Designed miniproteins, single chains, continued (4). Designs and how they scored, part 33

Each design is a single chain, and the fold is of that chain. pLDDT is the mean over its residues in the fold that is shown.

## One batch from the design tools (miniprotein)

Design m13129
Fold by ESMFold2-Fast:
Structure m13129 (fold): chain A 113 residues (1-113)
Amino acid sequence: DEVEKQLRDTILANLDAAIDLVREAKRVRAAPMDPAERTRRIVALQTAALLHIVASIFEVKLYQKKGGLDKELAEELIERLRETGVRVARLLNAGDLDAAIAELERLRREIEE
């Protein structure tokens, strides 16, 4: 319905933003610059990407509180976002930006259904 569509579109927009931020972190990692400045920029971009996942969780909780969103669907979406956020954070910490992008793209495809 319209409530579920609006929430889905919002989550997809947040995931797209997170993917773009991790892709930018990859570009920064390859760019010639001072190592300390590179680290600062990568950390900022990675943090911003994770904040978009957290924002998506808060959006689900907000829609759940307003009513009109199925409780089971809300809890399922929160758990998927939380699990993906944990996996992405681990991958980013390990320096595996490609795997982090792939994990975000996987969740994006699952939510598109």
Scores: mean pLDDT 89

Design m13130
Fold by ESMFold2-Fast:
Structure m13130 (fold): chain A 87 residues (1-87)
Amino acid sequence: VDELLASLPEELRAGTLRAYEAALAGDDEAAAATLKEMVERFGFKQGALAALLAGRRLAEALGRETGDEELEREAVEAYERAIAELL
């Protein structure tokens, strides 16, 4: 999945990471605005991919912070499945 993020166009990759960082900081408004920007610039499929990649990274970070390894694993697997279905 990190390899997939690295293979994205620079702007889409940067937008995905900005959305992740905003969400991780609890700034849901900034995260949503960044994802909307990705949809507007790259279309729905690429915007959805950015959202799923940001969500997967957020799930890993929050799982590490909370120590809920099972919830982290289930959330990451759900995002990875959604990413695979979108591609």
Scores: mean pLDDT 75

Design m13131
Fold by ESMFold2-Fast:
Structure m13131 (fold): chain A 65 residues (1-65)
Amino acid sequence: EEDARLDAIADEFTQALVELAEKLGDPSAVEAARQARDGIRDYGRRLVAEGKPDEELAPPEVTLA
């Protein structure tokens, strides 16, 4: 819910990295991918904590169809 956009991006990107590393069959690459996942999440979480500019576009009116 909070930071859903960042969460979705991080999840998709991290999953792709893990799958790629696993296909490579390199244990160092797999561990690097997992570390990157943790780092991305921690970094994103800190960015949100450092500021509160998460003002979503307040749609004054619903998109007309």
Scores: mean pLDDT 63

Design m13132
Fold by ESMFold2-Fast:
Structure m13132 (fold): chain A 89 residues (1-89)
Amino acid sequence: MEEEKIKELEEEIEKLIKEFLKEADEAEKVYLAKLLGPVHREMAETGDVSPEKLEEVKKKIEEAIEKVKKTPKEELEKVLEEVRKLQAE
């Protein structure tokens, strides 16, 4: 039951990200990736994949998506330019 709940939450998280990325432009995608960096690091550091932790991660992802949607286009473009500059160097 716990294991099934973990799988369901992982699938919900994947679906949430995929649906957003499917409709998002490049700047929004890059900004989301930047916001989710700390979440990925925390998961790696703790190794905690309990249902409770995955529910917390899902909430953080939902909040990150909302933040991207509320962020001005100019700020999204600035982050995209910074990332492209780092990749070009």
Scores: mean pLDDT 77

Design m13133
Fold by ESMFold2-Fast:
Structure m13133 (fold): chain A 88 residues (1-88)
Amino acid sequence: MKAVIKIDAKTGKVEIEGDLSEEEREKLLELGEVFALSAQTLKTKEEIEKAATLFAEKIKEELDVKSVKVEVEISEDRIIVTVELELK
């Protein structure tokens, strides 16, 4: 089962796609919202990348995740963190 969470750290917008149970979706949304709020206080690419890595580790601990992949895109108008999950 595959899921993707996308977080815009500048706007705080969280998007979740994929075949998730309601419990898994709620947990992932909560984790994503907490990350989005914390990421708004970060100033450097290095800080954002470190926070994104910790966020992915937290998801792996809280959900039955087989694999996790993190991508961070930083531009003048957007800070997008994409986490791709493969669930058991």
Scores: mean pLDDT 79

Design m13134
Fold by ESMFold2-Fast:
Structure m13134 (fold): chain A 90 residues (1-90)
Amino acid sequence: DPELRRQLEEARRQRKEALLEGVLQQLEMYQKYGAGREEIEEVAKRARALLDELGAPQELYEQVDRLVEQALESSKKFEELEEEVKKLLK
């Protein structure tokens, strides 16, 4: 049924839009509070994949790239803190 297929595709699109919104919020949190580089890179990869699947405008790709760059700049201090905490838990 082609109509049922289209309804499923629309539901998948809406789900991807909601997931993208969550990923953008996560990147903003990482930019403000810091996170590990691997965590930021994985979330950035997911954000870009969702943008590609949704056919998002170029402005949104640029916004994601800026958030990723800012989060990665913050990651150095966060990773230093994580390493110090890990040393205390051995």
Scores: mean pLDDT 81

Design m13135
Fold by ESMFold2-Fast:
Structure m13135 (fold): chain A 93 residues (1-93)
Amino acid sequence: SLVTFSPPLDPTNTSLKTLSVSGSATDFSKIAVPLAAYAKARGVKVTVEPSLESVFASALEQASSVSLSDAVKVLIDFDVDQGVQVLKEAVLG
């Protein structure tokens, strides 16, 4: 399963206050540090499903190593990559 955001993640949205995250721990680990950096910089409250809690806790410790601009770039790239996977699943299913 891909990572799912509720509401859908727009890293350029300055009005986002809360974000819920569910899905694959493997895929989440690819964006956990950029997401933690984004959330900390923007003051977004992130709630993750229990399987993701340890990954996100580790990411929060590393959040200061990533700039907001770099975090946004990684999150945009990840959203594009997830879009490609959804299209592949729709064509092959």
Scores: mean pLDDT 73

Design m13136
Fold by ESMFold2-Fast:
Structure m13136 (fold): chain A 88 residues (1-88)
Amino acid sequence: SREEVEKAIEEFAKENGLDEEFVELLLELYEALKKRDFEKLVEIMKKILEKYNPIDLLSFLDYMKEKGLVDDEQVDLARRALAEAVNE
């Protein structure tokens, strides 16, 4: 559910010392993953990379997969979008 996703993202952010802006970006990222919108994922990844460490992003993807909130295809899509964002 939306509330389970929001709670998981907030818990991850609290445990890793991440700010509210990152929480909002992670929520946008999750919605783009649900829609499998690659162009939007690249846009969000670029915003994350401007202020945040990509290692926190990769840890987040693993966390969401462990919670059953994203699947292997969504993790692969996010990793490909991150690679595209870094190469531009």
Scores: mean pLDDT 84

Design m13137
Fold by ESMFold2-Fast:
Structure m13137 (fold): chain A 62 residues (1-62)
Amino acid sequence: MTLEEARRLRAEGDEALKKGDYKKAWQLYSRAVTAYTEILGQDSPEVRELGRRLAEALAKAE
């Protein structure tokens, strides 16, 4: 997976979150976190911030 694809997954997750589709948002963020971690490393600011968004989406999902 490329960094461009990871950014696209994050953008799609952000859009789903704004629409209240929390289940779709956490699925997209989960995929994006995996991609960013493999490309940038687990300690990157992008991975940490995305992890927080993933937690928010998961908490709001049923």
Scores: mean pLDDT 79

Design m13138
Fold by ESMFold2-Fast:
Structure m13138 (fold): chain A 99 residues (1-99)
Amino acid sequence: SLAEYLRKVAERLRRLAEEAADDPALRRALLEAAEHAERAAEAVEEGDLEEALEHAEEALRHVHEAIALATDLELQLDLSVVAIGVAVAISVLRREIEK
């Protein structure tokens, strides 16, 4: 489900933040992205799709911030995959709101 996907995104971002302990700015961006992904998942479960969309868009913004801060190529690639997935989730939310 979309909520399960967004929770997995939040879990992955929190794990990446733990690995970024030596970079406070990167760690903060990852944790902010994770918090918004989790709030988006909760909003989906409650049926508040507009709230979910707002949080998913904030999660994507912070993922892009983390990509810009990341100096490790593997992390940049991993975060790019996360960004694509969140962008797809945003597209799904927009379609469901229109119905």
Scores: mean pLDDT 89

Design m13139
Fold by ESMFold2-Fast:
Structure m13139 (fold): chain A 66 residues (1-66)
Amino acid sequence: SPEEVSAILASGDVEALARLLSDEDVNVRVAAARALGRLPEGRPYLERALSDEDERVRKTAAVALA
């Protein structure tokens, strides 16, 4: 649900955020990449997001890794 997605994005739960990187909604994947960028343990997932099909997700991951 949108409420559950919003809660995960605010949670700092790396595993839950990593699951959102596989969401069908590109806006959810962008938000998850941004949230993972705030967490040291998010780095391996951000490196995976550099290969996302959507340019917005790839750019968000690249900025988060810089």
Scores: mean pLDDT 84

Design m13140
Fold by ESMFold2-Fast:
Formats: structure tokens, C-alpha cells, sequence
Structure m13140 (fold): chain A 95 residues (1-95)
């Protein structure tokens, strides 16, 4: 079902965000950037397979991440990633 595919993609996104945080904490900026590109690609895939109602929630969660990332600077990126993981976890529970 579309719901099962959406949950699978959200779980993949969650894993990518946790790996991105780990790379950032280790000072591996190149790996962090690669993982962030994968995150963006998976969000685009997720939007394409989601129902309109779930798509709106995904866009809100991702939009919040982009705003937090832009405002926080480099020193806050790990915290921004943690907040996004929490939002993804809540979204998985609501679907």
C-alpha cells in the first residue's frame, strides 16, 4: 500500500539523518554533505508516493528542518538533525 511504502521511506530517511549526525559529530563534513543529498532525494521520493494529506505533513516537517538549518549555523546542526529525527518518528506513529 502507499501507507506501507511511505513508512518504509520515512524509516530510511530516519536512518540517513542519524548517520548524518554521526558524520557531523566525527567532523566528517564530506560524508555529512553526501548524506544530506541522500536525505533530500528520499524526501522527494516520499512526497511523490504519499497521499495529499501525508504529503502536506511531510512538507511541513521538511520545511521546519530547512528553516532551523538556515538559522542555526554549523554549531547547531547536530541539534537540528535530532529535532528532525524526532519529527520523523512522530510522523511514522501518526501514519
Amino acid sequence: SMTDETIKLLEEIRKILLEAKKALEQGDIDKYRELLKEFQQKVDELISVSSPEIQEKIQEVYGTFLRDKARGGLSKLADVLDLEVDRIDKLIKEI
Scores: mean pLDDT 84

Design m13141
Fold by ESMFold2-Fast:
Structure m13141 (fold): chain A 84 residues (1-84)
Amino acid sequence: MKKYEEYRKKWREYLQKAKEALLNGDKETFDKYRKKAIEYRKQAEEYRKTLKSLSPVEALRDLIFERMEDKKVLSYEEALELIK
């Protein structure tokens, strides 16, 4: 449980850094932080399997990153439209 919260916190921090880089048009920094966020997300997922969580907020964040994974660069506006 403690590790899950730590991984989730780091995932969130890198997710925010990636989004800020995206807004600044810094594609390279965005990709770097996105990869780190994905790594921590994967680690959090391993623990989440033992913790039954039905948080729609986490599912929403996953959807945003899945779309960014499918497309090399997704504008912030396009990402917002996907979650509407």
Scores: mean pLDDT 63

Design m13142
Fold by ESMFold2-Fast:
Structure m13142 (fold): chain A 72 residues (1-72)
Amino acid sequence: MKELEEEIAAALAHYLARIDAAQTREELQRLLDHLQRDLAWVEANRSQYSPETVELMTRALQEAIAAAQAKL
């Protein structure tokens, strides 16, 4: 469980770093499109994960999406 939480936290940190490094609207829009596709994939495949895992993944993706939208 701790490893999965650490992986999700690391993935969020990675996305936030990419958002911070993005210098153009086009780069931010591509990141946002990618994050939205990942969120849709998690929702489509939620039956393959525990409810706790789905919640952690969804919250991390939503936080990254909000950060990208705020910078756009």
Scores: mean pLDDT 81

Design m13143
Fold by ESMFold2-Fast:
Structure m13143 (fold): chain A 94 residues (1-94)
Amino acid sequence: TPVELEALPGARIELPEGYTLLIRSYLDKTNQSLVLEGALLDANSQLRALIEVTRHADGTIEERVVEVGAPVPAAVLAEALARLRAHLEEVAAA
């Protein structure tokens, strides 16, 4: 069966050191999971990390981070994860 996705509200968030976090959110109706995809861009709008946060039907949360090219400062990555977790709570409550 094809995966059925429902678009949920996304966000654009300014982070320290000129980084930007772009969040896309969707409900996987087939698996009853909430999926958030974060694209972390540097001050030159270059992709530096892809972050996925998934809340499964049983309430477990999985986080995956793929860094691209130069390492992201730990403080920026930590803030990006915190903002993704906050956005997950907001879309889960809606």
Scores: mean pLDDT 85

Design m13144
Fold by ESMFold2-Fast:
Structure m13144 (fold): chain A 82 residues (1-82)
Amino acid sequence: MSELEKIFEEAKKKVKELLEEMLKEGIISEEEAKKLFEIFSKDIEDTIKSMKEKGWSPELIRGIIEGMILIWRGVFKVILEK
């Protein structure tokens, strides 16, 4: 796989793990988890494509994608604390 394909696959795994945690905590339904996985995976793919077109390094792209996942985790944490 290319380096960017590896970043995408690693990111999808992290998103799946996050959504499985949220499903276990009862924050989302199985249907919502499935739809969110599709939405987040597309957002990651679109971001990687856009950043690659701008000539950003794979290391920088990885950092941005990990930042996106941390933001999504933070949103669910706010919901959990209410």
Scores: mean pLDDT 83

Design m13145
Fold by ESMFold2-Fast:
Structure m13145 (fold): chain A 95 residues (1-95)
Amino acid sequence: SAADRLVLQAFIELGVAILALAVAKVVTERMLERGEDPEEIRKEAEQLIALADESVARAQALLAQVTLSADQQAQVAADLRAYEELKKEIKELLE
């Protein structure tokens, strides 16, 4: 159905955003360990977070058009928590 396609696209957008931040965290840790410029690392991380935030916003706009099952609602909440935790961890690395 059209609703099933919107849900699938939203989960793809959330998954891509989560994966992008998980990779960004590992790369940020490695760059900091190598003594690269912390201000340049921060600027790159902030740009990546902004792009990932746009992906999450697209997912939320798609999900607003459908009625989710309880299991789908729980999965969206879990994915958003995972995303926010990764974003927080990256920001803490840059403090």
Scores: mean pLDDT 88

Design m13146
Fold by ESMFold2-Fast:
Structure m13146 (fold): chain A 74 residues (1-74)
Amino acid sequence: MDEENKKAIEDAGGVGRLAARARDDPGAYGMYHGIGVNVAAAYRDVYDEIMKAFHDAYREELERLERERQERLS
């Protein structure tokens, strides 16, 4: 179960990438959210680190998309 969640997160490009996709695709939000929560719960001793990686990668992905948008408009 937790290993399948790890693989799904890795396939999505990391926890933050998964979060960014959940935000961009509301139809998939439940699946993405469930995977992230399950991984964090399974590793409660490192929960804060997982959630930090989640938020950091999500922020980085948003910055990448914004940079691409700015380049396309210039």
Scores: mean pLDDT 58

Design m13147
Fold by ESMFold2-Fast:
Structure m13147 (fold): chain A 75 residues (1-75)
Amino acid sequence: NGTRSSSQSGIDTLRDLIDQGRYDEAIDMLTNARNLSTGQTRDYYGQALDYLQQGDSDSAIQYYQRGQDIDIRSR
C-alpha cells in the first residue's frame, strides 16, 4: 500500500531545527533539498528557503511540506 506516503520524512527535523533556533542548519537542509530536486518540487523548496531566510518559519515549513508532497507523489 503506497497510495498515501508520509510527508513527515524531513518536516519533523526541519521543525525541530527551527524550534531550537538552528536557522543556519535549517537553511542548509532546505538548500540541499532544493539542489537535489527539480521542477515544481525545487520551486517549493526554494520558496521555503526564502521564507526561512526572512524569519517566516511557518511559511518555510508549509512550502517544504508542499515540496515533499509533490516529490512523494511523483515517485
Scores: mean pLDDT 76

Design m13148
Fold by ESMFold2-Fast:
Structure m13148 (fold): chain A 74 residues (1-74)
Amino acid sequence: KKEGIEQARKVINDLIEKIEKQGDPVGAQMVRDMLLPAINFGNIKFLENQKQMAESQGDTETAKALQEAIEALK
């Protein structure tokens, strides 16, 4: 449980850093504000819904990061 949360946080923080380096600090902050609470509370269903949204938008990097975070929390 503890290791899973730490691994999921690392995956999402790595995604946030990539978004910031692409010149979108506002988008990075939105991802942080939405996804880190879900990880801290173990809200897997919310993370699965966000992954489906990312996939539907063609955002494969976000979808992949969300899948890794979900697997870490299981």
Scores: mean pLDDT 79

Design m13149
Fold by ESMFold2-Fast:
Structure m13149 (fold): chain A 78 residues (1-78)
Amino acid sequence: MDADLRRMAAGSGQNIAQYLVLKGKSKEEAEAEAQRLAERGAADPAYLRDVVEKATKLSREQARKELEEIRKKREEEE
């Protein structure tokens, strides 16, 4: 259980840090914020789950839009 919670916190921290960098925060600020959220999530698993779900949904939507944009550019080149 504890190892799984630690892995989940680490994974969510990376996703949150990347999202915060995309929002214009510095890499250092994003990493500090992600670390704080991961530490809070270790004490409150329900909060960690909610944050991970929201971050994953936003990350997937962003990745999908980026892939669509790349495909459109390649179609225009050909």
Scores: mean pLDDT 62

Design m13150
Fold by ESMFold2-Fast:
Structure m13150 (fold): chain A 87 residues (1-87)
Amino acid sequence: SIREKTLRISSLGVLIIEDPDDRDRLQEAADLYIQIGDQLASQGRLEDAASEYALAGKYYERLGDHERAAQYYAQSQALLAQAQAQR
């Protein structure tokens, strides 16, 4: 569930504070943000999904994966544009 993924992200956040360069934990956090974003997008919650993809992008930046960071930032922007078009 989204709740379970959010709780896992909170736990990972504590561990990342203890070891900010732990690539496995940063990757797990990015993957969880993507999974939450996908679930929110499937529910039509486009602005919420965009926020989650933007967070995934930030974690990929921390991993040094600038290409994947750019992809998720672009996906976030596309969802925000879609949400605005529906207003």
Scores: mean pLDDT 83

Design m13151
Fold by ESMFold2-Fast:
Structure m13151 (fold): chain A 88 residues (1-88)
Amino acid sequence: SAEELAREVREAVEAADRSTDVTKAIGAALRAIGAGLEAGLLARRGELSREEALAVARAAEEAAARSTNPLARLAALGAAELARAGAE
């Protein structure tokens, strides 16, 4: 669901932002990107509405704004763009 994907993006971005271990931070960043991509692909297939995919993108952008770690911010913005691309 869109709510689950938005939650996965937020939790993964927060994990990347808080991680002091580079490998764990990268893993969390990839999870955020993956959730954003899933939202975009589901929207493209008509399994999520445009509004639902945009809600996931907005959750990712809000997570980016709250993050101080550059990797976490870039992953969140990437997730937002991937979710938004499916809503086009």
Scores: mean pLDDT 86

Design m13152
Fold by ESMFold2-Fast:
Structure m13152 (fold): chain A 81 residues (1-81)
Amino acid sequence: MREEQIKAYLERLAEQGGVPVDVIRERIEKMRAEIPKAMEEAKKRGELPPDEEVKKDEAEYRKKVDEAFKAALEARRAAEA
């Protein structure tokens, strides 16, 4: 379910930035390897950590997604300059 919400979010960003969602997703997937183990472990176990940790992990994930999107958009602008 959360993965579907993330996909929808990425699709909106891709549409607004004019960058294919697959390109953004690929970059984010590589960056996800650098995200704290807690997020990856929680998904593998199928159990959620306490709300406090979940909110912290979500905030870090959103930050990484936003950074990846900004980087992709900046690279595109540089290419068009």
Scores: mean pLDDT 63

Design m13153
Fold by ESMFold2-Fast:
Structure m13153 (fold): chain A 68 residues (1-68)
Amino acid sequence: LSAEELGELVKELVESRGYSISDELAVRIGRLILEGRTDHAGALLVLEAGIPAEEASEIVAEVVRRLE
């Protein structure tokens, strides 16, 4: 599973909650999740996309849950 594939999932989940992010940011977040840096991924969603911390945490948790 690549950072690009994970980024696509991140973008889908973000958009399903009424937010939007760039493809570049989505790939960065996917890469952080693959590296096990889930706290940094959540922080990046808050800082770069303006997503509330609770929603950002839920999005990251859902991505991790779908990873196996």
Scores: mean pLDDT 85

Design m13154
Fold by ESMFold2-Fast:
Structure m13154 (fold): chain A 72 residues (1-72)
Amino acid sequence: MDALAIVKIPNATDEQIEAVREAAREAGVAYVVTKLGDDYIVGLHGDREAVERAVERIKEAVPVKEVKITDL
């Protein structure tokens, strides 16, 4: 079953954002990264388990302000 995750990351460095992109690529999920003010908003879309793995990897790599996961 597909899921969508929205992850908010405050004041991320370029290196931290590359870690986010790598986590999404390794999990095999579709992703978009958008800067909104001082925060980055990361959208993840794919299989529920793959999305959850990507979110866990992102939390390991960078400080996360907010996470919301929605089943599709």
Scores: mean pLDDT 84

Design m13155
Fold by ESMFold2-Fast:
Structure m13155 (fold): chain A 58 residues (1-58)
Amino acid sequence: GSLSPAQAEADRLALPALRKASEVMKANADTLPDQEAIDLANEEGVRTYREERARAAA
């Protein structure tokens, strides 16, 4: 169970972003150097988080 609605909402928005970052990382693990794969995963994760926040606000 969640401790507070605000924490639950933050976790809910973060989870898809973390999953997206993980998928991007795995997809690029053998194609890109570790640091570049991490940077790309972070960019896609942040992008996903921003989209989820925008959709939640709409």
Scores: mean pLDDT 75

Design m13156
Fold by ESMFold2-Fast:
Structure m13156 (fold): chain A 91 residues (1-91)
Amino acid sequence: SEAEKQRQEAIEKEREEVGKEILELTKRAQKNLENKENFEQAAEDYRKAFDKQLAFLTKLLRETGVLDEATIEALAAQHKKLAEQKVQEIL
């Protein structure tokens, strides 16, 4: 249907845009880490990348309706905790 096509196109466009932003952030962070410089900026770029990943994932989970909001929030909290642990390993 037209509605299904529009939904698929919207999801694909958002996936591509978010994916590009995440790639640019992680690439810059990785370059800084490899050069052993700008660790605070690298950590911030990883944090932003994780936040963008989480935002897109939670949006998809809410749109599917398979998980309740409490479960989605619990998964989001766990994801943020793991991301923060990774950031602390860089600093």
Scores: mean pLDDT 82

Design m13157
Fold by ESMFold2-Fast:
Structure m13157 (fold): chain A 86 residues (1-86)
Amino acid sequence: LEEIIDENYETIKKLNPSLTKELLLEFAKVIEEFVKKNPQFKNVSAEELLKSILLSQAHRFSSVEELREYLENAPLIDIIYGTEEP
């Protein structure tokens, strides 16, 4: 999880300059908890899910609460790949 954040931090920062490494580590913990709680994600790693969400939708999240709300309401396909909304 920390390796994924470090590798992608510059890209994530360009998408949402308000995101700090500390906040991204909290996002990683939320996603790990979400994957553990939801057995439909058994074939998806928390690392791949975090990377996908941050690279496609980092601009949507300024807090852990916003990420949790997204995860509770989004279908699996949108969570993994992100939704291209026009």
Scores: mean pLDDT 71

Design m13158
Fold by ESMFold2-Fast:
Structure m13158 (fold): chain A 75 residues (1-75)
Amino acid sequence: SPILERIGELSGLSVEEVRALLREDGTFSPEAALRLLLAAGASEEEARRLVELFKREDGYLSPAGVLSALVAAQQ
């Protein structure tokens, strides 16, 4: 998956490590998204803010949502 590969690149994880963080439905928990953002060098405050901004109404993040949060953290 190009999105999962890009998440790995930005977080310093392999695509296999990123895939292991996926829930069965292909979403990320807020805890997994927070971990990925912290691994990418975001501060705890910034990472928490970005998780809240990009999480869905059901409380989980899509791969596209996590990628968007990681890209935002690079600014």
Scores: mean pLDDT 87

Design m13159
Fold by ESMFold2-Fast:
Structure m13159 (fold): chain A 98 residues (1-98)
Amino acid sequence: MELVKEAIELAERGGPWSKFDEILEKLRKDPKALKELGIELAKRKEFVAAGRVYKVLSEDPSEESKKLAKEVAEAIKKAWQDILDKAFENLKKKKLLE
């Protein structure tokens, strides 16, 4: 789990992405940990990092990794939609108050 924490810290810093990708390569041997990392990054709205986790899982030929990639993609979509919904709500309120 130390690698997962390091990956989250790198994502929050905005890179360097080369070091982030090196951690993902090490985690390739544990697809479940990659899925948990991707979902956590999506919840933290770290979309670039979450997308990189999704790519690693989706490129693995195993059916298990493909299913886990789908779960990460669903978490990214949900978190992105929540941001958009809140942004439009805030824009609407600001327009009504201006």
Scores: mean pLDDT 79

Design m13160
Fold by ESMFold2-Fast:
Structure m13160 (fold): chain A 80 residues (1-80)
Amino acid sequence: MTQEDEYGVKFTLNEDGSVEIEANGEKITLKPGESYTTEAGHVYTLSEDSKTVTIKTENAEITYTLDPKKKKAEYTIKVL
């Protein structure tokens, strides 16, 4: 199932608990508990329960809540 935010970030939830993230023309696949750091220094982390994706930048942390029944991703922003 695919979820999208208002800025075109897409999340595809897989049956094995992995999540595909499409942002700014790039596609990243994370397994539960895995992290990926982009060339811009943004850290993408999938929670061990596959329910949240966190994107950490220099000054902000964005947490997306994933729900397989919803087509729109909900998020919160925390300033660091």
Scores: mean pLDDT 72

Design m13161
Fold by ESMFold2-Fast:
Structure m13161 (fold): chain A 70 residues (1-70)
Amino acid sequence: MSDEEIERVANAIRAYLRDVKGMSEEQADAAAERVRKEVREYLKNNDVPEDQIPLVVGEIARRVIAEALA
């Protein structure tokens, strides 16, 4: 997964939280940044097969969204 793909996922989450869930821009930006940070950190510390990277990203995104909406 490229940095561009991580950015795409983070931006989609930001848009979802802001435009669909009505979060402030600051809260949506914080959640997006958390996704970027946690995905990059996980991939640096773990040998994830390329075919499994979308699953890892999806799990991190789901957890961040759930925590943001709590």
Scores: mean pLDDT 80

Design m13162
Fold by ESMFold2-Fast:
Structure m13162 (fold): chain A 59 residues (1-59)
Amino acid sequence: SDLEQRKIDAVNAELKKRGLDVAPFTSIVEAKKKLLELVNSGKLTLEEKQRLVAILESD
C-alpha cells in the first residue's frame, strides 16, 4: 500500500506540473480511468498516458 501511494502521488504531481486541474485520485484504478479521460479530452497524449500508466504498474 505504501508503494501504491507513492506511485499515485508521483502521477498526481506530474499532472499538477502540467497545469492540469484534476482532483487528486486515491487509487490506481481511479488514476487509470482519469488518464484515459484526459487522453479522450485532448489534454494528454496517448504516449504520455502510457508512460504514466507504466509508473502505476511498476513493481
Scores: mean pLDDT 77

Design m13163
Fold by ESMFold2-Fast:
Structure m13163 (fold): chain A 81 residues (1-81)
Amino acid sequence: MSVEELLAEVERILAELEELVRTDERLSPEQKAEFRKAIASLRAMLEEARALTDPAERRRMAQFLLGMARQELARLREAMA
């Protein structure tokens, strides 16, 4: 997977998280606020990763963000169960 593909996958997961938090009726207002805060932080980090000029640092950050985004998606799915 290229760095651009990694960053695109992070964006896709964040968009999925935002939609699930917006539409799910099982999550409490407090849970929704926590997930929105986490999504906003990850989105800010994604923009920072896109701005990195060193290809190796950009790849490391993209891989880290993908892991974080997948973890948050798993946490959200567990909270909705």
Scores: mean pLDDT 86

